Designed miniproteins, single chains, continued (3). Designs and how they scored, part 105

Each design is a single chain, and the fold is of that chain. pLDDT is the mean over its residues in the fold that is shown.

## One batch from the design tools (miniprotein)

Design m11633
Fold by ESMFold2-Fast:
Structure m11633 (fold): chain A 99 residues (1-99)
Amino acid sequence: MEELYREAEELLEEAEELIREGELLEALRKLREALRIALELLDKGEYERARRLAERAEELLEEIRRRMREEGNEDLEVDIELGVAELELAVLKVLLKKA
């Protein structure tokens, strides 16, 4: 569990750096990997760790959405990946709210 949490934190840190560099598609891939780990942690009863990962991922997804609007970037692949990541986060948040 410690290893998984650390891996997810590293993925979120990498995603934040990629967002600063304008590499939004790669950032979204890292975010989705971190969300997958958060779901695994939740399944294993690590609710507090899963919640912290979900909160950080939500902040980063909101930053990607802001950057897309600010730059007028109509990258269809980024928009699709962002939509999928937002749905994965929504599922995680529903499961966390129940627990």
Scores: mean pLDDT 85

Design m11634
Fold by ESMFold2-Fast:
Structure m11634 (fold): chain A 92 residues (1-92)
Amino acid sequence: MDEEIVEEVGERTREALLEGGASEELAEAAAEAARRGAREALELGDVEEALARARRAYEEAEAAYAAGDVERALLLAGYAEGIGAAVNRVKA
């Protein structure tokens, strides 16, 4: 079920950030962003458009990080990773 993929992606993102030393609050926020990205990718049914969204989110994350907004950068990166993970999980 799509919900299982979404939850798996979110939990993986949360665990990775906690292991990297992020706060519980930031890790959960990034996990929610990853779940949103995964859900949107699955709902689109268009791999090319989903990957284009991920690419734009990564570009925005890089810009946010360069501006010193680490929290925003991590949320945008989480969203993009969620898209990529959902695409790979369905089409691997």
Scores: mean pLDDT 82

Design m11635
Fold by ESMFold2-Fast:
Structure m11635 (fold): chain A 69 residues (1-69)
Amino acid sequence: DRAAEAAALRARAEALLAEARRHIDQGDYSTARELLLQADEEAKRLLALGAVDEAARIGREIQELRAQL
């Protein structure tokens, strides 16, 4: 089920983004960069699955967090 797969990928990406935000707040930019790379990979998988709008939203959040590094 593509919808269930997309939901799982989105949930993983959102969890990685939340963890990256915590590490940025702590000044741990190296860990934050690694988490954002993982979130970007989940967003690319989401895009490959056809969830274009969700992938774009996650991509924008990744860029916003990267701007803080």
Scores: mean pLDDT 88

Design m11636
Fold by ESMFold2-Fast:
Structure m11636 (fold): chain A 76 residues (1-76)
Amino acid sequence: SMMSDYIYSLVLGGLEGGMTAEQIAEAVRVLLIYVFGVSEEEAKKIGEKIKKLLEENKDEDPEVQAKKVAELVEEL
């Protein structure tokens, strides 16, 4: 989907640029609210799941981490 494609690109770029899991989760939260019209409550829950997923997969390649985040958002 367009949303998962944007999130993949944002997460990959963030990881390659040295952003923390918290910074990436916040950036995705903002994108979900202001670009995709997701509620603040739902976007916060998604952001918390993204932060946890990135921290649990920190030793994986950035492309693998970004794909897992995009898949998580697609499944919600």
Scores: mean pLDDT 86

Design m11637
Fold by ESMFold2-Fast:
Structure m11637 (fold): chain A 91 residues (1-91)
Amino acid sequence: EEKAKKLFDEAIKYMKEAVEIARKAGHTDIAEFIENGIKKVEEEYKKDLKKGARLGFSYALDAMLRFREAGITEAAKKYGEAAQKFLEALK
């Protein structure tokens, strides 16, 4: 459904924005981890929309915790927004 695809696309957008914030803060290792996560989420979404969204939610939560621990609160907020969009796509 178009709504679920739009929510997924918005979630991926927030994840990509968080990657840029992490890179500007000098956390290139966290940024690379997240970029790899985005690719896996996109690949699963092509195979199974619900599995892709669930995987995205899991990665977004893990990334949010990593960014909070690193003190990058702006990126953590973006990942919280991505997690919310993935959760909405599952409804």
Scores: mean pLDDT 76

Design m11638
Fold by ESMFold2-Fast:
Structure m11638 (fold): chain A 95 residues (1-95)
Amino acid sequence: SPLVEAIEDTIKLIREAKNVEEIVKAIMQAGAVLLAASIFRLMGKPLTDEEIKLLKELKEVLREFLAQNPDLPAFIKRDIEAIIEGIERLIKENE
């Protein structure tokens, strides 16, 4: 699944991010993944169990990233929190 690959790549980008530019790129990718998953749902395509599992992993990776980076600018923290909330909503709508 292209969505599975995109989620796995995004998790890797978040885990490997070492500077502000890499952090911004990782967050932009996480937002794009959430948007793509949301569009598939709106088009009537249900998420697979593997896609749901990886979205849950992405959510936990984002939560851990926030905990490990307390000095992030407030707007970046809000963007990450919004992505986490979006993932949680999407998962609930598929359960």
Scores: mean pLDDT 84

Design m11639
Fold by ESMFold2-Fast:
Structure m11639 (fold): chain A 85 residues (1-85)
Amino acid sequence: GQAAFQFSPEEMIDRALDIMRAAIAVGPETVPLGARSFLATAEVFLDKEAVERVRELVEQAMKETDPARQLALFEEAAKLAREAA
């Protein structure tokens, strides 16, 4: 709907990060789906170079076994995406 296009890139990225926080809290099995959704959101608003930088942080987060470190990497990816949008 037309209402969906009223959200700023920053608001959409923040929503994607909130989904990632929820996925990490639920458990590691949900994190890959959340990560794909996060990257898809970034690809809508960012150029190819910025998407690749966000992807590198997401790939690092996916290798982390500590939920707190994994979340910190997704927060860094979201900050980079917001600054590049």
Scores: mean pLDDT 78

Design m11640
Fold by ESMFold2-Fast:
Structure m11640 (fold): chain A 88 residues (1-88)
Amino acid sequence: MTSADLQREVGSRVMALVDAGRYDEAIALVREALAEHADDAEFVLLARAVLRGIELYMDTSLSEEEKRALNAAFLAETAPAAEALAAA
């Protein structure tokens, strides 16, 4: 299975869960996929960004400034992977 096939399949499922408001299931799916495919560097980068975004939204212990800074950092790190997925 190719990295692109894996990203498309997992990404599609996560997107469907997020669109349905099923955030806990989306987080669980990303975590399980990340653990199973930890050796796929491109997938790990994308999965970590998605997981962190959802976690930041749910984390009430972080300040708004901390959430903004962490989200911006992950968006910057994942921009190349996101562009590659959009081009596929």
Scores: mean pLDDT 67

Design m11641
Fold by ESMFold2-Fast:
Structure m11641 (fold): chain A 95 residues (1-95)
Amino acid sequence: SEFVEKLAKVLKESKEKAKDDKELVELAVEKIFTDESLQEVRKRLELGQLTEEEIKEIAKLAGVSESTVLNLKKAVQERSIEEGVELLKEGVEKV
């Protein structure tokens, strides 16, 4: 799966740069939101479209825990909500 391969690569590269799991998740979220090639990965995480089998495979390929993959999904969803709220606020201020 291209999704599994792309997400595993993001997590693996973030792990190499990060000091701890918190920084790893923060770096992975930033990469997912700034890299245009990851738009489908971002959309799928935002929608929570991630199976238990995909979580296990991503964790194995990236060399991270399954909980790290789940924390990344949660962080992506939280950032998406925050950006959505800001856009709604800007829309109201224009009226």
Scores: mean pLDDT 80

Design m11642
Fold by ESMFold2-Fast:
Structure m11642 (fold): chain A 83 residues (1-83)
Amino acid sequence: DEKIFEEAKKIAEEIAKKGDVREGVREGLLYAIENSDLPEKLKKAVLEAIELQESNSDLSELLAFSEEATERLKEEAEELEKK
């Protein structure tokens, strides 16, 4: 998962350098989610949450949200595997 996160971060940074930091964060997070071992249900929930966040948040809040979402997904995936 560490390599997936690093690649997602690189994608986000490259897009951000082109002047679209918000889209960079979105595409980076999408890459991390799609290439993770997360259940399909969690992936769908995070994608919907990203769309809602994009509609009503500034850039700094979107960045903070993406980091928190990634960490929460890892915790929820571990909890589901333990059940």
Scores: mean pLDDT 63

Design m11643
Fold by ESMFold2-Fast:
Structure m11643 (fold): chain A 73 residues (1-73)
Amino acid sequence: MKILVDGDTAYIVIDEDVGEELAKELKKKVEELAAKGVKKINIYLSGAKEGEEGKKAIAELKEKGYNITVVKT
């Protein structure tokens, strides 16, 4: 997972399929970024599958009020 921050926006690039461990890491990183003042998070799936664990993690984060956009390519 690669992360770039530009002002109040974060860009997370995922280049491997999202399993349980990566989903936990993603949740932790999103919470850490928000604590640092990030307001918008863009997640790019670079040839990777979101999977059930990834879908669940992203849904939970959105329910908590984090502004998350997922781009699949």
Scores: mean pLDDT 84

Design m11644
Fold by ESMFold2-Fast:
Structure m11644 (fold): chain A 63 residues (1-63)
Amino acid sequence: MIPKSLEERVEEALARTRNEELAEEIRRAYEELLASVNSSVEVQVGAILRVIGAILDAELADR
């Protein structure tokens, strides 16, 4: 199950970022997360962490 709060954070990060490369990284990580919904818990957790990392990279670049 994909956390709704994570989906909201992805949408917000994509709306705020001015860096297209970072935006593509966020989209790609989120697509991998969506593809992992029927995978093991370990794979799903790894995908969630990749999405969070991509969002954090975008937020740090905006500074």
Scores: mean pLDDT 74

Design m11645
Fold by ESMFold2-Fast:
Structure m11645 (fold): chain A 73 residues (1-73)
Amino acid sequence: MKLTEEEIEYLVELTKKMVSGDPKVAAAVKPRSLLDGEIVGEAAVLLAKEGKNPTEEQIRKAVLEAYEKIQKK
């Protein structure tokens, strides 16, 4: 199923906190579900390959790519 715009925005905000470079902010990230956690974790891995300062657009793209990858399982 497609993610709703609200779900995408929520996952973008969680991923943004996880990749912020602040370990205290990253440690405070609590996903609502295991699936949300997998999406955010995979998106963080994708963003680490892109570089050091991801834009919100890059974060959104990584979240969508992570979701598509997880959906194939």
Scores: mean pLDDT 72

Design m11646
Fold by ESMFold2-Fast:
Structure m11646 (fold): chain A 75 residues (1-75)
Amino acid sequence: SSEQRERLQRLIDELVEKLKALDPSLDTERARKLLEGLVDGLVAAGQEDLALDLLEWYLRDPERALQLLQAMEAG
């Protein structure tokens, strides 16, 4: 839904800000694109609620999200 898409974008924006605070050298544009790609893939699979849960989980543990982005860059 439109409301779910807006919520997903807000969570991505909040997560990118938290990641930048943890790693001031972070390429925020690249990080945003990787997170958007991950979320868009889940939404395309009909898994919008899973995408929301995943972003909420990373917001509670942003160091884990930073590790994910580093792994995505390496792979």
Scores: mean pLDDT 82

Design m11647
Fold by ESMFold2-Fast:
Structure m11647 (fold): chain A 95 residues (1-95)
Amino acid sequence: SEAEEEHKKILELFEEHREITEKEVEEVYKKVLELSEEEAKELLEEHRKKEREIFEKIIEEKKFSEKLRERAEAVHEAALSIEEAGWLFDLELKA
């Protein structure tokens, strides 16, 4: 029951974050594909920082417990790492 409530809160967090960031994520992806690998890595570092700031703001507004926050942040960091690797791979395929 408690685990089910925590799972629901994390899903709602990711849904809300997606709705806020979706358009900007699409724009950043398009820009990455037009850049050199070095320029793309610089843009992705800035993008990751902005993504973290938005995600943390939602967590603060929802008043998550420390443990729930740590879980949400760990999943988000994994997602950002997968995104970066995938976008850099797409850039290589376009070259």
Scores: mean pLDDT 84

Design m11648
Fold by ESMFold2-Fast:
Structure m11648 (fold): chain A 90 residues (1-90)
Amino acid sequence: SAELEELTAELEKLSDAELEKVGAELKARAVPAVEAYFKKNGLEFTPELRAQVRRRVTGLVDQALSIKDKKERAEALAKLWVDIKKLEES
């Protein structure tokens, strides 16, 4: 995806502190995006599912931020950003 490639290049330029802010934003956006998607599609979003989604997205973001290679870290964060954006636009 051209969007993924462009976002990866932009994130690769960011400092560690700026990437931590990106990670925090991804964590804040992901759970509400999943909940909104479920409600829009007539699916029940239980407290148990909310807790599972929160644990999963926190783990994915923390894993991405822990990647030592700057390009691979940027790509992992960019992929999460694109996936959340697609969910929000659905």
Scores: mean pLDDT 87

Design m11649
Fold by ESMFold2-Fast:
Structure m11649 (fold): chain A 59 residues (1-59)
Amino acid sequence: LSDEERRELSRRTGLSVGTLRVLEQMRQAGMSDETLRRLLLGLGASEEQAEEILRALNR
């Protein structure tokens, strides 16, 4: 993700830019979509927000 894409995603989902950076690194380290989805829901994201974030990470 670019810095601008990450800021826009942060505004839409309510998650911090720092949290999104950590999620990107977890994905690059091989963490599964299922694990990332559960983490996102635990952080207070809705199912729709989690799907949006996962789609952006898997571009």
Scores: mean pLDDT 80

Design m11650
Fold by ESMFold2-Fast:
Structure m11650 (fold): chain A 65 residues (1-65)
Amino acid sequence: SAEKRQAIIDFLQSLGIPPAIAERIADILLSLRDRLSREELVQYLMDKLGLSEEAAEAIADILYA
């Protein structure tokens, strides 16, 4: 949803990620949510985006809310 997309963008920006990059990441994650389990998405965020487990879990909470 647009609300989940904006929440992810806002969270990523709070971590110092620029708005344009945060928007692209949010769109990718929303696409992946329909294909991956929550656990697989958390692993993707840590492995591919270099996020901490805490940050990855926070994003997963927004996506699977």
Scores: mean pLDDT 85

Design m11651
Fold by ESMFold2-Fast:
Structure m11651 (fold): chain A 94 residues (1-94)
Amino acid sequence: VGDKYHEGVIKEDEKDYEGAIKHYEEALKEAEKLKRDEAVAAIQLQLGKVYMKMKDYEKAVEYYEKAIEYAQKAKNEELLKEAEEKKKEALEKL
């Protein structure tokens, strides 16, 4: 997942949000295959952030909800808190 996730970060920094989404989706598929719930949550959180920058608030909420689910499975309180806070922010913009 590392290389695809890193490629997504580079595209996001370049403001190529469609490119970032593509690379994050590839990283997400690999994390899911490896059953790495914490990585799945982190990648879904990043996808939500990209959709926020694109002003697609409905998709941002969807990805933050998925991030919350996997953060709970991973028992990662920091990811859970961030995903919940970001979901609230996205809902306020709807």
Scores: mean pLDDT 86

Design m11652
Fold by ESMFold2-Fast:
Structure m11652 (fold): chain A 95 residues (1-95)
Amino acid sequence: APLRPLSPFEKAKIDLLAMALEEELRLAKRNPSIREQSYRSIRETVRALLSPEEAAELERIIEEYLAEKDEEKAEALIEEFRRRFIEGVERARGA
């Protein structure tokens, strides 16, 4: 891959940000009163760090996650969000 190696510290910061966004999404799913504000905040972060195409895909995953009533499917969606977010940020910083 043509990506530059990230330092362990930079990679840890990306992982920590991904974990924070995941936790915020989980809280928003449980608490409808904060859902709109949390989604807006997460969307702003995603749009700032990723390409428009990758940001749009993550926004779809977020919307599907928040609407998903099946717990197992919801867990798969939030894991997919975390994975794609980390990959996208690492790609953007490495390119």
Scores: mean pLDDT 83

Design m11653
Fold by ESMFold2-Fast:
Structure m11653 (fold): chain A 95 residues (1-95)
Amino acid sequence: SAMREEMREAIKLVLEERPDTPEERIERLEELAENLDVRGLAREILEILTGSRRVAELYERGVAIADENKDADEAAREAARKELAALHAEIQAEL
């Protein structure tokens, strides 16, 4: 499918053009995960780029939190945003 071709090209770009900082790397991986809409593939990309199964698992948890709160009320979304911010700090510490 066209989507599989686009996902393959996105993976190739990430592998060829590594960001200079851990922060830029995390942001790029997050954008890719959102665009691909494929949790398993995002996890594989994260493990390849970071060399860390732990970082991949932490990111997968973040995606789950976001998905679970997609249709939640504003109070639940605020709580989710705080949890995601803490998770990002944990990911940065692992890198």
Scores: mean pLDDT 63

Design m11654
Fold by ESMFold2-Fast:
Structure m11654 (fold): chain A 100 residues (1-100)
Amino acid sequence: EEADELYQKGIEAYKRGEYEKAVDYFRKALKLYSEKYPGTHPKIADAFEALGDVYEKLGKYEEALEHYRRAVQIYRDINKDFERAERVEARLKEVEAKLK
């Protein structure tokens, strides 16, 4: 699936420290996932979480907060994967503390 390939390329770029390239890949994956799946699908939450991680590395804390918040909402509403939701929420609170 094209969206999964883009997501994987985003992960690879992130691991190489190519954060701007990772944002581009994850945004493209998110767009395709949103076209194929309901807005509460786990793959959409994964893409929001990944974008939050990359924006945090870029020092774009407002964008990171926005994307983490979306991921937390989706994980809680559909997956009931409370561990995953709690992990992202902890990261969200760390980023929130950096905003003024």
Scores: mean pLDDT 83

Design m11655
Fold by ESMFold2-Fast:
Structure m11655 (fold): chain A 94 residues (1-94)
Amino acid sequence: MPSLVEQLIAVIESTPGSEPLALVEKLIEVLEKEDPAFAAHARRLVAALRARGASPLEVAEALVKLIVHHLMERGVPVEDVQRLGRAARARLEA
């Protein structure tokens, strides 16, 4: 199986930048298979942001930032985390 980072990058690269909420859903689906506790935490933060009236883009950006911080805390190589962050930025800022 590909690594968690490769699975997350594949979701980012296959999801249109015009569909930030679809990206959010697909990222959380990958996380639910690999880290259910973190996925539950991510879902709670997404729900809280949406309840406060955050835009779909702001929700997607916040989730990507949360994922980056989580992967860094788990000791994922900085190069892999940076690659994920760049892929997300390129897709969401298009």
Scores: mean pLDDT 84

Design m11656
Fold by ESMFold2-Fast:
Structure m11656 (fold): chain A 81 residues (1-81)
Amino acid sequence: MVVTEDREVQVTVTVEGASLATVQRALDKLSEILGTAPVPTAAVSRLTGVANTKQAVEAMQYLAAMREDLTRARMEVRPLP
């Protein structure tokens, strides 16, 4: 039975850390979880992509676990039509 499993969401993640290495490490893991393309590290790193709700929740949990290693971490999830 499927009720809310088949739902795609747009995920935007912004992270900052003491070093680009810390930020890149976090974004690399988030990209793996969300199945999105890698994010460049030229500035404050942002990742925007499409994932299902389950992947978005998993990414959010990873960000929460990493918040002590990151100076700032923000995630926004918006449903797609």
Scores: mean pLDDT 65

Design m11657
Fold by ESMFold2-Fast:
Structure m11657 (fold): chain A 70 residues (1-70)
Amino acid sequence: SAMDQQRVDQIISSIDGILEQIRYRVSQGDYDTAQQGFDNMQIMIDRNIRRFPQYRQQYQSMIQQGQQIV
């Protein structure tokens, strides 16, 4: 539904913000906070996006980006 698409788009935007925070924390040497951010990102994906196969490549790319940063 359009409502589900809007919610997924909002969550994707939130994940982009988390990825930026993870990058910032790593740049400060704060790997523990960066790891917590990555764990929270994965929980958001699992709860809200993983059930939608049309977003699979997008959320897998986000997870890979987080893994490469942390």
Scores: mean pLDDT 83

Design m11658
Fold by ESMFold2-Fast:
Structure m11658 (fold): chain A 56 residues (1-56)
Amino acid sequence: SALAELRALADRFEAKAQEYEKIAERDEKLGNVNESGKLLAEHYRARAAALRQQAA
């Protein structure tokens, strides 16, 4: 169903967001700023949230 596809896509975007968040956090602990990683994480988080709301 379309709702199941939206939820599956949201799960994938959330996984991507978590991946970039972990990379950015690791880099910060090493004293390196990863601005692109943070922006990508925020981007995927926002898209996942929007898809979740559409699937509700």
Scores: mean pLDDT 85

Design m11659
Fold by ESMFold2-Fast:
Structure m11659 (fold): chain A 99 residues (1-99)
Amino acid sequence: MLNELRSRATEALSRAARLVSEAEKLDPAGAQEARNALADAVTALDTGSPEDAAKALRQAAETLERLSKRVGRLDPELGKRLAEEAERIREIAEEIAAL
């Protein structure tokens, strides 16, 4: 069960990282904040408890949501894609927290 959630989280974080790279040209500071949050989430998934992983994924989702709103003013489609990945990451965090 945790291995399945870890796999789903890893894929969502990978997709988010690609979108954050695209967002860097529009908001370099927000993109850096998001990269740091994604890296923390990856570390927590690999080495942390389920509670640590859920917390880090939730922080990553919140950071992506903020980036989505800033970037969405300039690129509405990129903003939507960032928001969708933030929602997926938040859902996975909730599932891990329920373990």
Scores: mean pLDDT 88

Design m11660
Fold by ESMFold2-Fast:
Structure m11660 (fold): chain A 62 residues (1-62)
Amino acid sequence: GAAGEGAGEGARSGAEKGNPLLAEGAARFIQLQGASEEGARAAAEAAKNGDPEKAYEAGTRG
């Protein structure tokens, strides 16, 4: 639903900026938006690796 899409967009934005502090913030924000713990962790890891597409997919799935 809308929460999953918002979580994915947040993760992608963090990854695109390439900032590890933003990646951690994005993971927490994704979890607060109701994404699963697994999805939030996967999105954070993808963001740390600088992969915005994978971060978006993980955030949207979670």
Scores: mean pLDDT 64

Design m11661
Fold by ESMFold2-Fast:
Structure m11661 (fold): chain A 98 residues (1-98)
Amino acid sequence: GLGEEAIELGREGVELAREGRGDEAARLALEAGALADEAAVSGSASAEEVIEAARLALEAARLAMRAGADATVATAAAIAAIGAGVTAGLRYGVEPPK
């Protein structure tokens, strides 16, 4: 599903950033963050999957920037990841007490 795909892309982004492939890592981080947000909005993934995908996308974006990625793309990736986390918090957050 979208959540699993977002996690996979985020994980690949982290690995590429560790290899010094910053621009490729930032692009995957951006895609992972966008898919995580889509999964949260559509309800097609668990809260845990969306949160993990958002965390991996944000880590990939940060590592990509340190590896020399284009700051515009890496920043967009970080914003997308943070947005996915916020969307997940709002959608899957603690319901008011009965």
Scores: mean pLDDT 83

Design m11662
Fold by ESMFold2-Fast:
Structure m11662 (fold): chain A 67 residues (1-67)
Amino acid sequence: TPEGLELMKEMIEANRKIRVKKLDKQRQEALSRGDIDTANQLDKQRKDYIEESDRLLELLEESKKLA
């Protein structure tokens, strides 16, 4: 249902916000200790996760249009 798809979108967005915030905190902690390699790895994970989440949200929006 359209309502079910909207709920899924809200859950994905909420989970994304939580995970991105956690990764940002871990990256800042790595930078504060001069661990550039770990900071770069965390930045890559953040970007990959955002891209994956954006793709899932796009697929949900397409599903709403086809229903």
Scores: mean pLDDT 83

Design m11663
Fold by ESMFold2-Fast:
Structure m11663 (fold): chain A 87 residues (1-87)
Amino acid sequence: SYSDVRQAVDYARQGDYDRARQLAQNVIDNTPFTPTQDSVDIAIRIRRRVINGDVDGALDLIEDGIRNGSDPSVMASSIIGVVDTMQ
């Protein structure tokens, strides 16, 4: 699960948004969505970076979330949010 989320981040960094979305969606479809308050807080911080145009900073924060054990489904949803903003 975390492996697929990390790979989705790598695809997003490379501008391969279709592959990033596909992997992130696969994580969501195969992982229970049970967000904790900590996972919600990091998702809000990721969204603020995306809104400010700091896509690289948003992806860095997703990687930090993965390293610190944030919910993989929440991290995957955040990747889709990044991809949607890049259109």
Scores: mean pLDDT 81

Design m11664
Fold by ESMFold2-Fast:
Structure m11664 (fold): chain A 74 residues (1-74)
Amino acid sequence: MLDDLAKKAKDMGLKLKGSSSSAQQGKQVLKKSKDKTKVISSTIDSTELMKKKSLDSAKVMAGYLLGMADYVDS
């Protein structure tokens, strides 16, 4: 009962702040649509860097994956 009262008071405070933070929430929803493009861009950049930096690691991983596929066929 006491916990419910405290939670309701917090919800009232959050609702008052919601009017001011509404702009921030709207901006976040718009950014989510753009985030997908940013993640793809970042992944491409990271992959290019990883390809040059961890070429050996990628080779080992690819070899292990191929070996596992061959093992299942065997």
Scores: mean pLDDT 52

Design m11665
Fold by ESMFold2-Fast:
Structure m11665 (fold): chain A 66 residues (1-66)
Amino acid sequence: MVEATPEDAYRALMEAGATPEQARKAAPGVSEALRRNDGQAALDAAMKGGATEEQAGRAISLLVGR
């Protein structure tokens, strides 16, 4: 389980290459999904915010595992 805040998700999405607008839209959904330990929902939330699948995967890796 990862204690990811929306701020942590925002920063991870930005590091993965998402724009600030995309990161802001995606961050709450990614944070909520990771709090539920639902990687697929986190990926879907990031992409719905406008991030690519590659950016979503990189952001999730930064938040959960290194």
Scores: mean pLDDT 79

Design m11666
Fold by ESMFold2-Fast:
Formats: C-alpha cells, structure tokens, sequence
Structure m11666 (fold): chain A 70 residues (1-70)
C-alpha cells in the first residue's frame, strides 16, 4: 500500500540523515566513515526503488504521516 511505502521511505530517509550527521563528527575514524558512506548509498538505493512507481504519492503520504507525530 502507499502508506507502507511512505513509512519505509521515512524510515530510510531518517537513517540517511542520522548517518550523515555521524559523518560530520570529526572524531569518527576513517573505517567508520567508509561504513557510514556505504550505509547511506544502500539506503538511497532502497528509496529509489520505493519512489520508482509513484514518487508524488509516496511523498504526499509521507507528509501526512509526519503530521501525525503528536
């Protein structure tokens, strides 16, 4: 369903944002940076697959889910 795709989209989008924040930490080792970069690339590929058929519909459903964060 579109709601399931929206939830998966938000989940992986959040994981990407968290990994990108960790990459900005100067205390992160080169090995950990490589791991985080690979994680971001993989998660972006998942998002591309989810958005492939109905990008607009998934994004609209995701916005509605975010509004329910009460």
Amino acid sequence: SIETQAAIYLYYKKKIEEAEKKLKDPSVSEEEKEKLEKEIEYNKSVIKTILAEDEEGVKKAAEELEKKLA
Scores: mean pLDDT 82

Design m11667
Fold by ESMFold2-Fast:
Structure m11667 (fold): chain A 107 residues (1-107)
Amino acid sequence: MIKKEFKTDVELDEENRRKVEETFEEVVTPSLKISVKEALEEAIDKLRQFAAQEGYGVNVELTIEEKDGEYVVTLKAEGYTAKGETKENIEKIREQAEKFLKELEEE
């Protein structure tokens, strides 16, 4: 079983933390027509849309897991008061996940 987790390490001051009304969770399962990379891109795009709607600062957790020969991409986000780092955090997670997928394909 292959499982890889990526997290943003943004520590927010307690005074600047406000939990948003909504918790974002997206689960994308690749199919015969969708690769793991495409599933990841879809999940990241939905996260960008979520973050843009209300101006949320977000902490992101991305899990790529193999189950019975299929990969499942799970993306979770918790919203906080905007700290201007949302786009950078999303791009860091995307880069780390793409690097992992490339390494997985080369093994």
Scores: mean pLDDT 57

